# Ledger of designs, part 98: designed miniproteins, single chains, continued (3)

Each design is a single chain, and the fold is of that chain. pLDDT is the mean over its residues in the fold that is shown.

## One batch from the design tools (miniprotein)

Design m11605
Fold by ESMFold2-Fast:
Structure m11605 (fold): chain A 92 residues (1-92)
Amino acid sequence: AAEEALEYARKAAEEAIRAGEAGGDAAGGAAAAIAAAGAGAAAELGLGEDAELSAEGAAEAARAAGEAGGDEEGARRAEEYARLAGEYGRKA
């Protein structure tokens, strides 16, 4: 569960950075990636509630960055991975 949360957090971060770069909002993509990484870390520490909150923040940031840049598909992939990271983190 925790290992799965970390893997999904990493995938969310990668997609968020990609979506932000494609849209010209590299800073927004980076911020979403940091939040996604935080979710994974929290999951590994057994902080399921913090992992879920960080994942929700990452998903929202990724969606906003992608929509602003016009890469809605990349943003949705980042959002999906961030939510999965939070779900597995909560179960860890």
Scores: mean pLDDT 69

Design m11606
Fold by ESMFold2-Fast:
Structure m11606 (fold): chain A 74 residues (1-74)
Amino acid sequence: DKERDIKLAENIKKNIEEGRYDVAILSAATALVAARNAGDKETAEGFQRVLDAISAGNKEEAIKAAEELIEKLK
């Protein structure tokens, strides 16, 4: 569901902006698994990019990845 994934990505972005990385990681990882199970490869790659940026310690890149995912899902 694209609308659900947009809402999740927006919430993940907010948690990253607020420094709640543990919450953002859990939400993004759960969304990634759900997208993979649904066969939605592009959405899964979007959430993976967010996780990779958080893991790299790149807050700016993590926010950018979330924004790019939101735009792609519109």
Scores: mean pLDDT 86

Design m11607
Fold by ESMFold2-Fast:
Structure m11607 (fold): chain A 68 residues (1-68)
Amino acid sequence: LLEEGQKAYKEGKYEEAIKKYEEARKKNPEQEGIYLLNLSSALQKAGKYEEADKYYQEGQDLIIKQTG
């Protein structure tokens, strides 16, 4: 799922990348912070700036809390 999302992102298929990243975060919640940052990037490319900003902040906060 993560690899599939990254491939879609590189191919400019941002909506598909968003879907794959959302699936990945649901299947692997222990890495949710990483998926949220990838979602933020894909959302920005798709023109969904408000949602991208929200996911970016959530992802960074989660990673900081997990890494100390």
Scores: mean pLDDT 77

Design m11608
Fold by ESMFold2-Fast:
Structure m11608 (fold): chain A 62 residues (1-62)
Amino acid sequence: DTVLAPAREQTKRNILRVMKELQDAGASDEELTRAGLAIARLVRENPDASLEELREAALEAV
């Protein structure tokens, strides 16, 4: 559960989208966990992180 309060509403939607893209691509539970942790770290440093930045962080983690 990647609840990063006070994350922007748009950032939360972007996180869900990236996680769904990984699931659709056949990512394992371990890969999804790693991606979620990478996204969580990025959002802590930059709460306004773009969809592209979130996607890059997730893909680098898997």
Scores: mean pLDDT 77

Design m11609
Fold by ESMFold2-Fast:
Structure m11609 (fold): chain A 60 residues (1-60)
Amino acid sequence: MMSSSELKKKAKKNKKLIKEIKKAEDEVSKLYFATGDVEAAKKLWKKKMKKIEKKIKKWK
């Protein structure tokens, strides 16, 4: 499972991508704090990560 740190490294200095990663982290954290559901949090993170990875791949 890819971490936020790994995604940030792939995004390099692209400020918009870094902001999207941070937003995804915040959303996952909010879900976890609200529900305590680790599985739901993982599922949301995987969904967000997949979307961000596609954007990183497109950015050259």
Scores: mean pLDDT 74

Design m11610
Fold by ESMFold2-Fast:
Structure m11610 (fold): chain A 67 residues (1-67)
Amino acid sequence: LSKLGDELSKKIENSSKEVKEVAGKAVDAILREDEEEFEKYLKELEKLDPELAKLVEEYGKLYKKEK
């Protein structure tokens, strides 16, 4: 989980401002366990950066399994 989180953080940091905002909100929704907000921002992220969106989705699945 930590390694995936680090990779996710790096990709977000190197992304455009718009992608950073959406990805940050998606990750925040995962940490808050807000499934509705997570799906909303994940779909927005898929339109902006589908590769990063897959990474965020995987992180969410692992976070839910671990917690």
Scores: mean pLDDT 78

Design m11611
Fold by ESMFold2-Fast:
Structure m11611 (fold): chain A 90 residues (1-90)
Amino acid sequence: ERDERRQRQVQQARETLDRLVKAAEEAAKKNPSKTLSLEEFEELLDEVVEDPEQRRVLLQAAKAAIEKNPSKTLSVEDLKKLLNEVLGYR
């Protein structure tokens, strides 16, 4: 029972992150660079991710990823990798 509920919570978290990725893809398509600025990503986190600690961790990791990119922006592929690598599911 508890394991099933935990699996459901992990699934819900993944769905929330998938929605974040889809929103990021949509926002990136509107940009000439086809990427997201840190500011745009932060706004998406605020809209989609309700957990303030998770939002903070993702924002910090996104900032680090953006610093590595010559464009100083975040691609959707970078975002997907970021979400998988830095986000621990409970």
Scores: mean pLDDT 72

Design m11612
Fold by ESMFold2-Fast:
Structure m11612 (fold): chain A 69 residues (1-69)
Amino acid sequence: PVDQARAAIDEAEALAGTVPDPDAKARLLADVDQLRRALDWAARQGDDVTAQSVADSARRLADEARRLS
């Protein structure tokens, strides 16, 4: 769960980096950073439920980045 969530966050970050609007890009990258902090906390707690929720949020963020590109 944690490794899959990390992969989803990495994909969201890569896609956010391609967004041409600098304000939208900054917002998406801030959201990515928030998800990384949440995942690190969940990993320390062994919280697979939160790790799954983070993965789902990262996938939604990637979809938003694709729409904005």
Scores: mean pLDDT 84

Design m11613
Fold by ESMFold2-Fast:
Structure m11613 (fold): chain A 62 residues (1-62)
Amino acid sequence: SKQELVDRLNELAERAESLGLDGLAEALRHLRELAEQTDDPQLLEDIGRQLDHLGRLLEERA
């Protein structure tokens, strides 16, 4: 699950970068490093929930 979250963060960062949203891509890469360094299940769940929402927003822009 943690590795799947990291993979999703990488995928969304690449999508954001391709759309010219460089600040968002950098923020997503920072979240990826945070996810790799934490074992807090609440924080990982919150990140996953935010990624689901952000993924939907990015699809509206593509």
Scores: mean pLDDT 78

Design m11614
Fold by ESMFold2-Fast:
Structure m11614 (fold): chain A 94 residues (1-94)
Amino acid sequence: SDSTIQQISDIIDDTQVQIIQLDKQGASIDDMQRVARSGIDQISDIALQGGVPQSQIDDIRDRAIGGIDSSRSRTDIIQTLTDMRIQITTILDS
């Protein structure tokens, strides 16, 4: 639903803002990755409540966590969150 898509977008935006603030404060990549993993958990919970099948959430979450674990910059982390948003919203619009 449009409301679920908006809720997911809001959580992603909030997570990205937190990551940008950490980067501005000179936090480590590990600190930014920790915030991103928390955001991924929240997005996954909202997507499940919004009707995304558990098997698809598991696949998307595993891919997103893999992207965070391999990330080397704020840009990599933000890209992983953006990719997760696109995947979930595509399912919800199906």
Scores: mean pLDDT 88

Design m11615
Fold by ESMFold2-Fast:
Structure m11615 (fold): chain A 67 residues (1-67)
Amino acid sequence: MKVEEAEKFIKKQLEELRNDPSVSEEELKEAEKLAKLMLEQVKLYEEGKIEEAKELSETRASEIKYY
């Protein structure tokens, strides 16, 4: 249950961030965006698509570099 474990971990992390009133909404949205990327990568790993998981991680990191 790799995807479910990842979802549980990410949900806990986001809940801690949301419970901190000093964390901005923009920071929360960024964390949620990264969480979605990680979940997609874990899904590819669970399906045995290891190379696609790595490629997705690199492609998305390149996208974020524009900021």
Scores: mean pLDDT 69

Design m11616
Fold by ESMFold2-Fast:
Structure m11616 (fold): chain A 92 residues (1-92)
Amino acid sequence: VDAEAVARLARKYGVPLTPEQAERLLQLVKDGKLGEAARIVAEATTDPEANVRVLSLLFLAAGQKLYVGSAISEETVQRLKAELEAARAEVE
């Protein structure tokens, strides 16, 4: 369910992830393998903004703490949370 929602939003952001890839990425984030997850996302997009948005989405979906700083704003975090909840509703 979360993997399909993440894949749907990533495609909307211009990053082509399959639900299977999203599931693997969510598991890597949950396992604390953040460097490996970041490399896989970088393979899917060379756009730094899209990369940060997809990684932030993975962190939120995995229930991890997301730091708000220069790379991502509080407004962007709230927007990502709202979009993730909407995507979850669409796939349920």
Scores: mean pLDDT 71

Design m11617
Fold by ESMFold2-Fast:
Structure m11617 (fold): chain A 66 residues (1-66)
Amino acid sequence: APRLSPEQEAITERYAPIIKATNRALETDDPEEAWRLIEEGAKQAGLGDPEVLERLKLSVEWAREQ
């Protein structure tokens, strides 16, 4: 089974709030508002990198379209 290193586990823990917010954005009546909260959370977690935010946004948009 796949295993995570301690470093990867720490990253997963940091990303956990963002992942939860992303799932909420998919079920929210207004996903744009939910996405705004995800962006704020990501910046607070030190993930304000444009590439990370863009990939996360694309993932949410793709999941919402399907």
Scores: mean pLDDT 65

Design m11618
Fold by ESMFold2-Fast:
Structure m11618 (fold): chain A 113 residues (1-113)
Amino acid sequence: MSVVERALERIEELAKEYKVSPRLEAAIKGMFLLALHLHEDPSLSAEEKLELFEAAAKRMIASLKDPKDRELFEKIAERLREVLREALERGASAEELAERMVEAIEEVLKEEA
């Protein structure tokens, strides 16, 4: 099984453990997959990748109707953006980025429990 497939399964397990709504789980998975896609895109600068990630996060926040889902997603998106920034600065692999993003999601969910 790929690192990305294992990461997605872990996000599903965390969503179940912390009683994350299906809509919020889908939003988190969407941002996780977007970060990986942006990281691997050779046509974009690091700055453009972070700007596109932030723009997507803002659109996703606007789509979430539950205030608690919005607050939790904002915290997760902020942490994922920082993980993406650090990965781009270090030239990290997609596998390392995936693992670091899962850790960040788990940390935020533990802090809000």
Scores: mean pLDDT 89

Design m11619
Fold by ESMFold2-Fast:
Structure m11619 (fold): chain A 89 residues (1-89)
Amino acid sequence: SVEENIARAEKLLAEAEAEYKATGSPEALREMARVYGALAAHYLSQGDYEKAKEYAEKAIEYLRKAGEEEEAEEAEKELKEYFEELKKK
């Protein structure tokens, strides 16, 4: 269910954030990026494009913080192209 998926994502984010604050681990930042990416995909499937874009941008931000610069650049390019094309429709 939608609520179960969102609640699980929120718990995973809180756990990863707490781990990052305690340890400084880049793995925790990558986990936050993955969860934000999953939330973006979820909201996209629900037609909530504003939330989808917001969470996708957070995923990109956390990929950069984790040192995954190439993956972040690719995701940013895909996000920009996707929403530019969507607006032209």
Scores: mean pLDDT 83

Design m11620
Fold by ESMFold2-Fast:
Structure m11620 (fold): chain A 67 residues (1-67)
Amino acid sequence: MLESIINAVANNAGLTFTEEAKKLLIERLSKIPSLEEQLALVNRVVDAAKARGRTTITKELVEEVVP
């Protein structure tokens, strides 16, 4: 499940997703047929949060990285 992948990547980075951010990201990822591309996008969102010194990934950040 995409949610399990999102949780695993966030946990490895020491970050958490809000419920709204997770729902939006799952919606965006479900349009991508490649698992490798889905994982790359999740990592991109996590990297953006880390670059901003954030510990929580919000819906707004997901919208900015994955319009």
Scores: mean pLDDT 82

Design m11621
Fold by ESMFold2-Fast:
Structure m11621 (fold): chain A 67 residues (1-67)
Amino acid sequence: SSLAELSEEEAGELARKQLEEAIKKYGEKEVLEKLEKDLKKKYSVEEAKELFYEYGKEAARYFKEEL
């Protein structure tokens, strides 16, 4: 798996890039609405890390604050 093999710093940098790319491609409102919808589900640590990979900093912020 991609995220389980990364350090926290490496995962954070990759997540930041993914979030920036998603916002540029889909728009901030669309990205944040999808992130909020997905993060309201009950996730394992592994699932939360996969969301961090897709949504970047916002998923990581949720992961650190909620877990």
Scores: mean pLDDT 58

Design m11622
Fold by ESMFold2-Fast:
Parts: C-alpha cells; structure tokens; sequence
Structure m11622 (fold): chain A 94 residues (1-94)
C-alpha cells in the first residue's frame, strides 16, 4: 500500500513561539489514527517544519477532512504563531 507524507510549515513571531507550535503540532498529529511517524524541527528563529507519515491515503484524507481544522486552530491559538500551511504532499511505496 502507498504511504502519504505531509509536510507543514509553521511561522511565528519568535523562536519560542515557533518551538511551541512545532511541539504542539507534532503532539496532536502523533495521536491521530493512521499516523505512523511524526518529526518536527525549528528551521529558523521564526519558522518550523513538521512532517507526518500516514499509513495510507485513506488515513491522510480522514485527517485532512475531520481533524485538520481543529489541529490548525489549536496551533494558531498559541501566542505569536502566524500560520500553519501544508507545503508538500508525497505518496511513497510502503
């Protein structure tokens, strides 16, 4: 089966806000059904990247339709966080 990898960019007004946003996004994603791996890193003083791997396209679609709005809202509620954007979607052989 094909796995799906989603890459998110978080922007913030400070390094501390970016770190909190990356940690919170990774935590929320890691608890979702069908997520097999989550990695996150702050890549600059105002930017972070979170990568989530889903076991199937169906698991990724469920996340995008049912969970993404709440996950995005929770991360955006962190003081100093500016955006949470999907920047890449890849399907890879399992």
Amino acid sequence: MRRVILRYRVTADSKEAAEKAVQRLAELLSKLPGVTRVDGAVVSDKEGIVVAEFESPEAAERFLKEHLPQVKAEVLSIPGVKSVELVDRREVEA
Scores: mean pLDDT 85

Design m11623
Fold by ESMFold2-Fast:
Structure m11623 (fold): chain A 72 residues (1-72)
Amino acid sequence: SSSLRQEMLELIGEILRLIGEKLDLERELKKLKEEGGDEEKIKELEKKIEELERKIEELKKKLEELDEEIKK
């Protein structure tokens, strides 16, 4: 029980960290687009944001699985 709760807290922490990284990259992307910035840098940021979105979704699914196990 305490082990599963610890795993959930660790997953929540990782999800929040990745959300923070995504928000930082989205702010940078917005600035570059507004300033007419480097097209290659824009594409790089868009790819990184997409990767973070996929990782966040994967971790959210793991969190839901752990929540279901705790509720058993």
Scores: mean pLDDT 84

Design m11624
Fold by ESMFold2-Fast:
Structure m11624 (fold): chain A 60 residues (1-60)
Amino acid sequence: SPAEELRAVVREMAAALESQGRAEEAAFLEDQFDEAIAHASEEQQRAMLAELRAELAEAS
C-alpha cells in the first residue's frame, strides 16, 4: 500500500540522517510522517511517496 511504501522510504531517510549524526531529527521525521500518513488520504499518500522518491533519486 502507499502507506507501507511511505514508511519504508521514511525509514531509509531516517537512516541517512542518523549516519549524518542527526539521530533526533531522524526519530522526529519518522514520528511526523507516521502521524501524517495516518491522517492522509490515499491520494495524499501517493503524492508524498512520489515527492520523497524524487528527493532520494536526487541524493543518489
Scores: mean pLDDT 79

Design m11625
Fold by ESMFold2-Fast:
Structure m11625 (fold): chain A 68 residues (1-68)
Amino acid sequence: SAKEEFEAAVEELKADPRTEVELEGDDKAVVTIHGGPTHLIGVALRLIGDYPALEVKIEGDKLVITLK
């Protein structure tokens, strides 16, 4: 389900020491990426590929992850 994909994505991101995850409710995450634009783009593309039920938006040096 989209909720299970969201929870899996959050746990994956939390395991990356170059990311900081802030949850907004139970269906939105704001992720600050430490490591520069190449790392940010790589993380975004991986999430888009692995979690098709999730919407991933790039906002500056952050990713915003929501359910579709």
Scores: mean pLDDT 84

Design m11626
Fold by ESMFold2-Fast:
Structure m11626 (fold): chain A 70 residues (1-70)
Amino acid sequence: MSPLEQMEELYEKLKEAVKKGDYEKALELAQELKLLFEENYSKLTEEEQKKALEIVKEADKLVEKMEEEK
């Protein structure tokens, strides 16, 4: 599985955690996603880097929104 595919899978799991109101799980998944992005960014094509960055940005927005709704 490519790093981008792993990030997409983590992002889907994060969206599920957000829907369930599982803030702890959402934080864990967002952290894993960011770590995977940082460690694999240089191995991605320019196109994949843009997609990966968008996934990380959307994940951060979802977590921030959960924090604001507390």
Scores: mean pLDDT 81

Design m11627
Fold by ESMFold2-Fast:
Structure m11627 (fold): chain A 57 residues (1-57)
Amino acid sequence: KEEEIIKELEKRPYPPTFSELLALRVKYTTDKSILEAYLKSSDYEVQKAAEERLKKL
């Protein structure tokens, strides 16, 4: 899973933002309690990633 995160970062021409890094971590997590915590985040990108990930679990 760490290799997949690195591959996604390599596709970006510029350094990722903190929100983008959190969204990538959320995309590869399987812990529902962590995903539920991220749904309450004030960051739109993080919330969106958590919603999408929960749909696939």
Scores: mean pLDDT 70

Design m11628
Fold by ESMFold2-Fast:
Structure m11628 (fold): chain A 76 residues (1-76)
Amino acid sequence: EVEELAEKAKELTLEAARALAAGDEERARELGEKALEAAKKALEKAEELGEEKVKEVKEKIGEAQREAGAILEAAA
């Protein structure tokens, strides 16, 4: 489930980036917000499972959070 949430965050971030590239700032913002939600849930779930799981997924989740945040700033 943590891996599924992390993958969802990544997919939503890629969709947000595509929307931004197409000039659809409203859709980019909506998708970016959903990506941040998915990443937050993935990190919370990983923390419940323990430190090793956090280490395993933290980089992937952090990358998605950073990219989604940048898209939200660009779409503002």
Scores: mean pLDDT 79

Design m11629
Fold by ESMFold2-Fast:
Structure m11629 (fold): chain A 55 residues (1-55)
Amino acid sequence: KLEEIAKELYEMYKAGASVGEIALLLIEKGIPGRAAEEAARAKDLEKILEILKKA
């Protein structure tokens, strides 16, 4: 579940999505706003997964 979300975010970074777009997607998936913003700014698959696990 979290691994799939992390991979989806990483693909969005490669496609040039904005931090705001990525954060909003995470909030819609039930990730808390602060964690969503932090994950959206991480830009690294392993770091994103770590942040999502803490949320």
Scores: mean pLDDT 77

Design m11630
Fold by ESMFold2-Fast:
Structure m11630 (fold): chain A 60 residues (1-60)
Amino acid sequence: SAREEAERLVKQAIQLAKEGKFDEAMELIDKAVELMRKAGFSDEEIERYRKKALEEIKKL
């Protein structure tokens, strides 16, 4: 599903951020957001996932 694919992209983004590849990590987060938007997710759900991903990266 689009949700599972978006979650996979976010996990990959966090891994890239751990490797110091922050630009690539942010690009994957943007791709996950776009995928969720195209799949008909609400702005609230998209914002929640984006915020969660950014908080995980900030903790590194």
Scores: mean pLDDT 80

Design m11631
Fold by ESMFold2-Fast:
Structure m11631 (fold): chain A 45 residues (1-45)
Amino acid sequence: KEKEELDKLIEEAKKNPGKSPINLGTFMERRRKRAKELLEKLKKE
């Protein structure tokens, strides 16, 4: 579910809310970016 991914992202960010966003945020960012690209492709359709 989409909410599960969001919850995980929030949980990870909550642990390091600005201390090391590059570590956890970067990993989740890549996944979010991929999902966003897929959505963009579908939306453009």
Scores: mean pLDDT 63

Design m11632
Fold by ESMFold2-Fast:
Structure m11632 (fold): chain A 70 residues (1-70)
Amino acid sequence: MLTKREVEAVAEALSITPLEELTPGDLREVGRKVGLSPKTVSRAIRKALADPEGFAEVYYAMLLEERKKA
């Protein structure tokens, strides 16, 4: 299962470019913004692609938490 930070990293990466076009520089920028190493960001992307349902569950929980704080 993906952690909240790993889901944040995947969402941030998707906001920059399609996953197949990500450069090492993009992975570093995503890691800097979410507080993860580029290697961890790369692993999070692979986990999301291997378990899209698990990714969706964590992402949905994060959206609900954000709505509660507004």
Scores: mean pLDDT 74

Design m11633
Fold by ESMFold2-Fast:
Structure m11633 (fold): chain A 60 residues (1-60)
Amino acid sequence: MDEEIRRIQKIVNEAMKKLQGKPSEVTFKISEVLQELLDRGASIEEIEKALKKKVEEIEK
């Protein structure tokens, strides 16, 4: 796996770990945000920021 894919996967794994025990509908929201950003050609920095924000919103 190249460095960029590895960084994205680590970010996603950390987000999923924080949402451990939540229903699948909640974890699906993380996947949906990631897919939307990838489809738009978002940078790794943008993906990281968006996923971090989404996790914080869900944890409240």
Scores: mean pLDDT 74

Design m11634
Fold by ESMFold2-Fast:
Structure m11634 (fold): chain A 93 residues (1-93)
Amino acid sequence: GLERALEELERFYQEMKDYLIEAAKRVGEKYAELVAKLSPEDAFAVLMIAASLKHLPPEEVRRLVREWMLSKGYDEETAEAAGAAAAEIAREM
């Protein structure tokens, strides 16, 4: 029923967050800790922004994701970590 669909969606969001955390680890362990603070929904949004901007230079992806994170109320350190992780993912696409 609906409950199973919601459980599958929650699992998908958590898997996407884990993927973003692994990208952050490639930049640095501290970045992984910061990215772990994101909600699964916000982590998924960061991945979608990275995918949408994969044609841009990695530094532009990093900047735009950082700006979006700040607009959502995250602190500068967490915003920078998410931007760095997104740039790594975009580079791999």
Scores: mean pLDDT 85

Design m11635
Fold by ESMFold2-Fast:
Structure m11635 (fold): chain A 64 residues (1-64)
Amino acid sequence: MIAEVLVDTAAELRAIGAEIDGEIAGKPEEGKEKAEEIRREVEENREELIKRVEKHLEELKRKE
């Protein structure tokens, strides 16, 4: 639920960052390729990333 949204949001922000970096460097096509790679890597590791985020959120709840 929340962990899935956080993983998907982080992936999209990283992809957008790669596109922006490409534009700043004058290489927008390279930025788009990096964005696609980021999305693929996140999708391949999505279940593991979700578990890692869930564990981190549980640790934050302990500080209540």
Scores: mean pLDDT 78

Design m11636
Fold by ESMFold2-Fast:
Structure m11636 (fold): chain A 83 residues (1-83)
Amino acid sequence: MKKKLEEEKKKRIEKLMELVRRLLAARSLEERDEIIEEARKEGLSEEEIKLAEKLVMRHMFLGMSDEEIEKEIEKFVKEEIEK
């Protein structure tokens, strides 16, 4: 039971981290929009997409570190699965 939840958490964290990294690497607003649409098609929730966009904005404008981004994603995934 617990092993399946831990595997699901890890997969969701990895998908969110990948989305954040792809958005940070985007060279244009058009490329960013395409990445978001691809993530939506891959089954990421609107809440997960909004979190990724928020973290990207915080990184770009407030200097949030990569470690802080990872911590926020881990916290979000834990809270959503353990509700």
Scores: mean pLDDT 77

Design m11637
Fold by ESMFold2-Fast:
Structure m11637 (fold): chain A 86 residues (1-86)
Amino acid sequence: EPSFEEQLKELIEGLEKQIEAVKKVAEEFGMEEKAKEVIELLEEAKKLLEEAIEADPEKREELLKKAKEKIEKASELVEEMAEEIR
């Protein structure tokens, strides 16, 4: 039902919420270095999703793939942070 553009905007909003959560966890547990890397990856993914909204269908596939790779790397770092906390 939502347009492709609307779906990507929802993903971008989700990434922004994840960035905020990561900042809070890092501040409390002194994991600022890993948090910085996670935030940079999520910001890069957000930019790729924004580019995908305006891109040709063929380029959208490439941009979405790159965004997914950035999100997956960020998730790996978040998992490492979580394991070091508990």
Scores: mean pLDDT 80

Design m11638
Fold by ESMFold2-Fast:
Structure m11638 (fold): chain A 64 residues (1-64)
Amino acid sequence: MPEGANEESKKSIEAGKKALEEGKSTAAASGYYDAALSNERAGDLEKAKENREFALELAKKPAG
């Protein structure tokens, strides 16, 4: 599971986890994407990459 490097990214991950538990893949993707940006600003490029890749997977939904 993607991890947060600071309090801001951890809060974004918690929001993403809650959205996943509720079946809200788009909202979850936004949470993990925000966590990736926070991790990148903190200089943790590895955790930023993990969160960004996870967000992109969650954002890929079948066309209706």
Scores: mean pLDDT 79

Design m11639
Fold by ESMFold2-Fast:
Structure m11639 (fold): chain A 64 residues (1-64)
Amino acid sequence: SEELKKLEEELEKLEKELNKKTAELMAAIAKYGQDSPEVKALLKEVMKIEKEIAKVREEIEKLK
């Protein structure tokens, strides 16, 4: 399915973005501490990407 291929490409893009944001989060924790506004902002971004990945994975499973 062309739709399935598009969802798989979106998933790959989101997984790459998650890896990038997780690396930024780890660096921010080391630099600013876990309770910093910078870390809290990055945690929200990471959680948003994780939720989007979960939705895309669910849509892929529905097309199988």
Scores: mean pLDDT 86

Design m11640
Fold by ESMFold2-Fast:
Structure m11640 (fold): chain A 68 residues (1-68)
Amino acid sequence: TFNEVKNLLEGFVKENPAASLSENGDTTLTLTGNIDPTKLIGLALSIMGDYPDFTVSLKGDTLTVTKK
């Protein structure tokens, strides 16, 4: 669900304080900041595997997760 993905991203921010999380309504979550690209890729793959109802986009240091 959206709240499950949001909780996952909030947990990531707690472990990576250089990251910032923003939300747009109940559908889109954006994670940005000066984060290790390997960690962002790992997070993106995890979300794509566990939450197939979400679209994941990774561009540079910005990860966008949108509910389909």
Scores: mean pLDDT 78

Design m11641
Fold by ESMFold2-Fast:
Order: C-alpha cells, then sequence, then structure tokens
Structure m11641 (fold): chain A 78 residues (1-78)
C-alpha cells in the first residue's frame, strides 16, 4: 500500500490537473475531455512501464492518479 506521503503527493498532483482541466472545460469542452482521456491513457501506460522496470510503488501511484482522473472524466461527461 502507498504511504501517507505518497498519497498526499498524488492528491496534490490530481488537484493541479483538475484545476487546469476544469478551466479548459469552461472554454473548450471537447479539448478538455480529449486531454483528460489522453492523460488517463498515458498514466496507465506509464504505470505498466514502471511495473516492467520493477518500480511497484511508482506504478501504484500512477494507477491511483489514473483512477482519480477517470472519476473526473465521468463527472464532466455526465
Amino acid sequence: MLTEEEEKKIEETFEEDKKVIEELYKKDKEKALKLLEEAIKNARKMAEEARKLGKEKLAEMLEKLAEKLEELLKELKE
């Protein structure tokens, strides 16, 4: 499981990404959704590469970030 410090770092990264995406969504919804979908795909791809390199903690952090971004995508699409 991730440490409290690692969880906090993920939350801070997510909050920064969320702010950028929400601001973009107000100006250009299609572009915001496309960037968010690409961010999720890239995070999951990086998590897979991290696992192949034996960096399990980094992979867990990237998967948690992807999960948070997927929840944001669901909220914006509904």
Scores: mean pLDDT 82

Design m11642
Fold by ESMFold2-Fast:
Structure m11642 (fold): chain A 82 residues (1-82)
Amino acid sequence: NPVEEAFEAFKAGLDAGRVEEGLRRATDILKENPDISSEEGVEMLLRMNEYAREVARARGDQAAVDAQDALQEVLRDMQAQR
């Protein structure tokens, strides 16, 4: 499942403190799988954002948590009208 592979690549990058590498790996997986639906793409971005928020919270980075909360509202609006 390319969505799960992209999420795991992003998660591994964040856990290692290599955010750009994780984001690049996730993006490369998505580029190789153009058949991913917009719904699946938004769901993956929401999961990535939720994970990034938890990592920031665990590290005490409240500014990052606030930024992730704002992004989550946008992503939820894109998803919630199903």
Scores: mean pLDDT 74

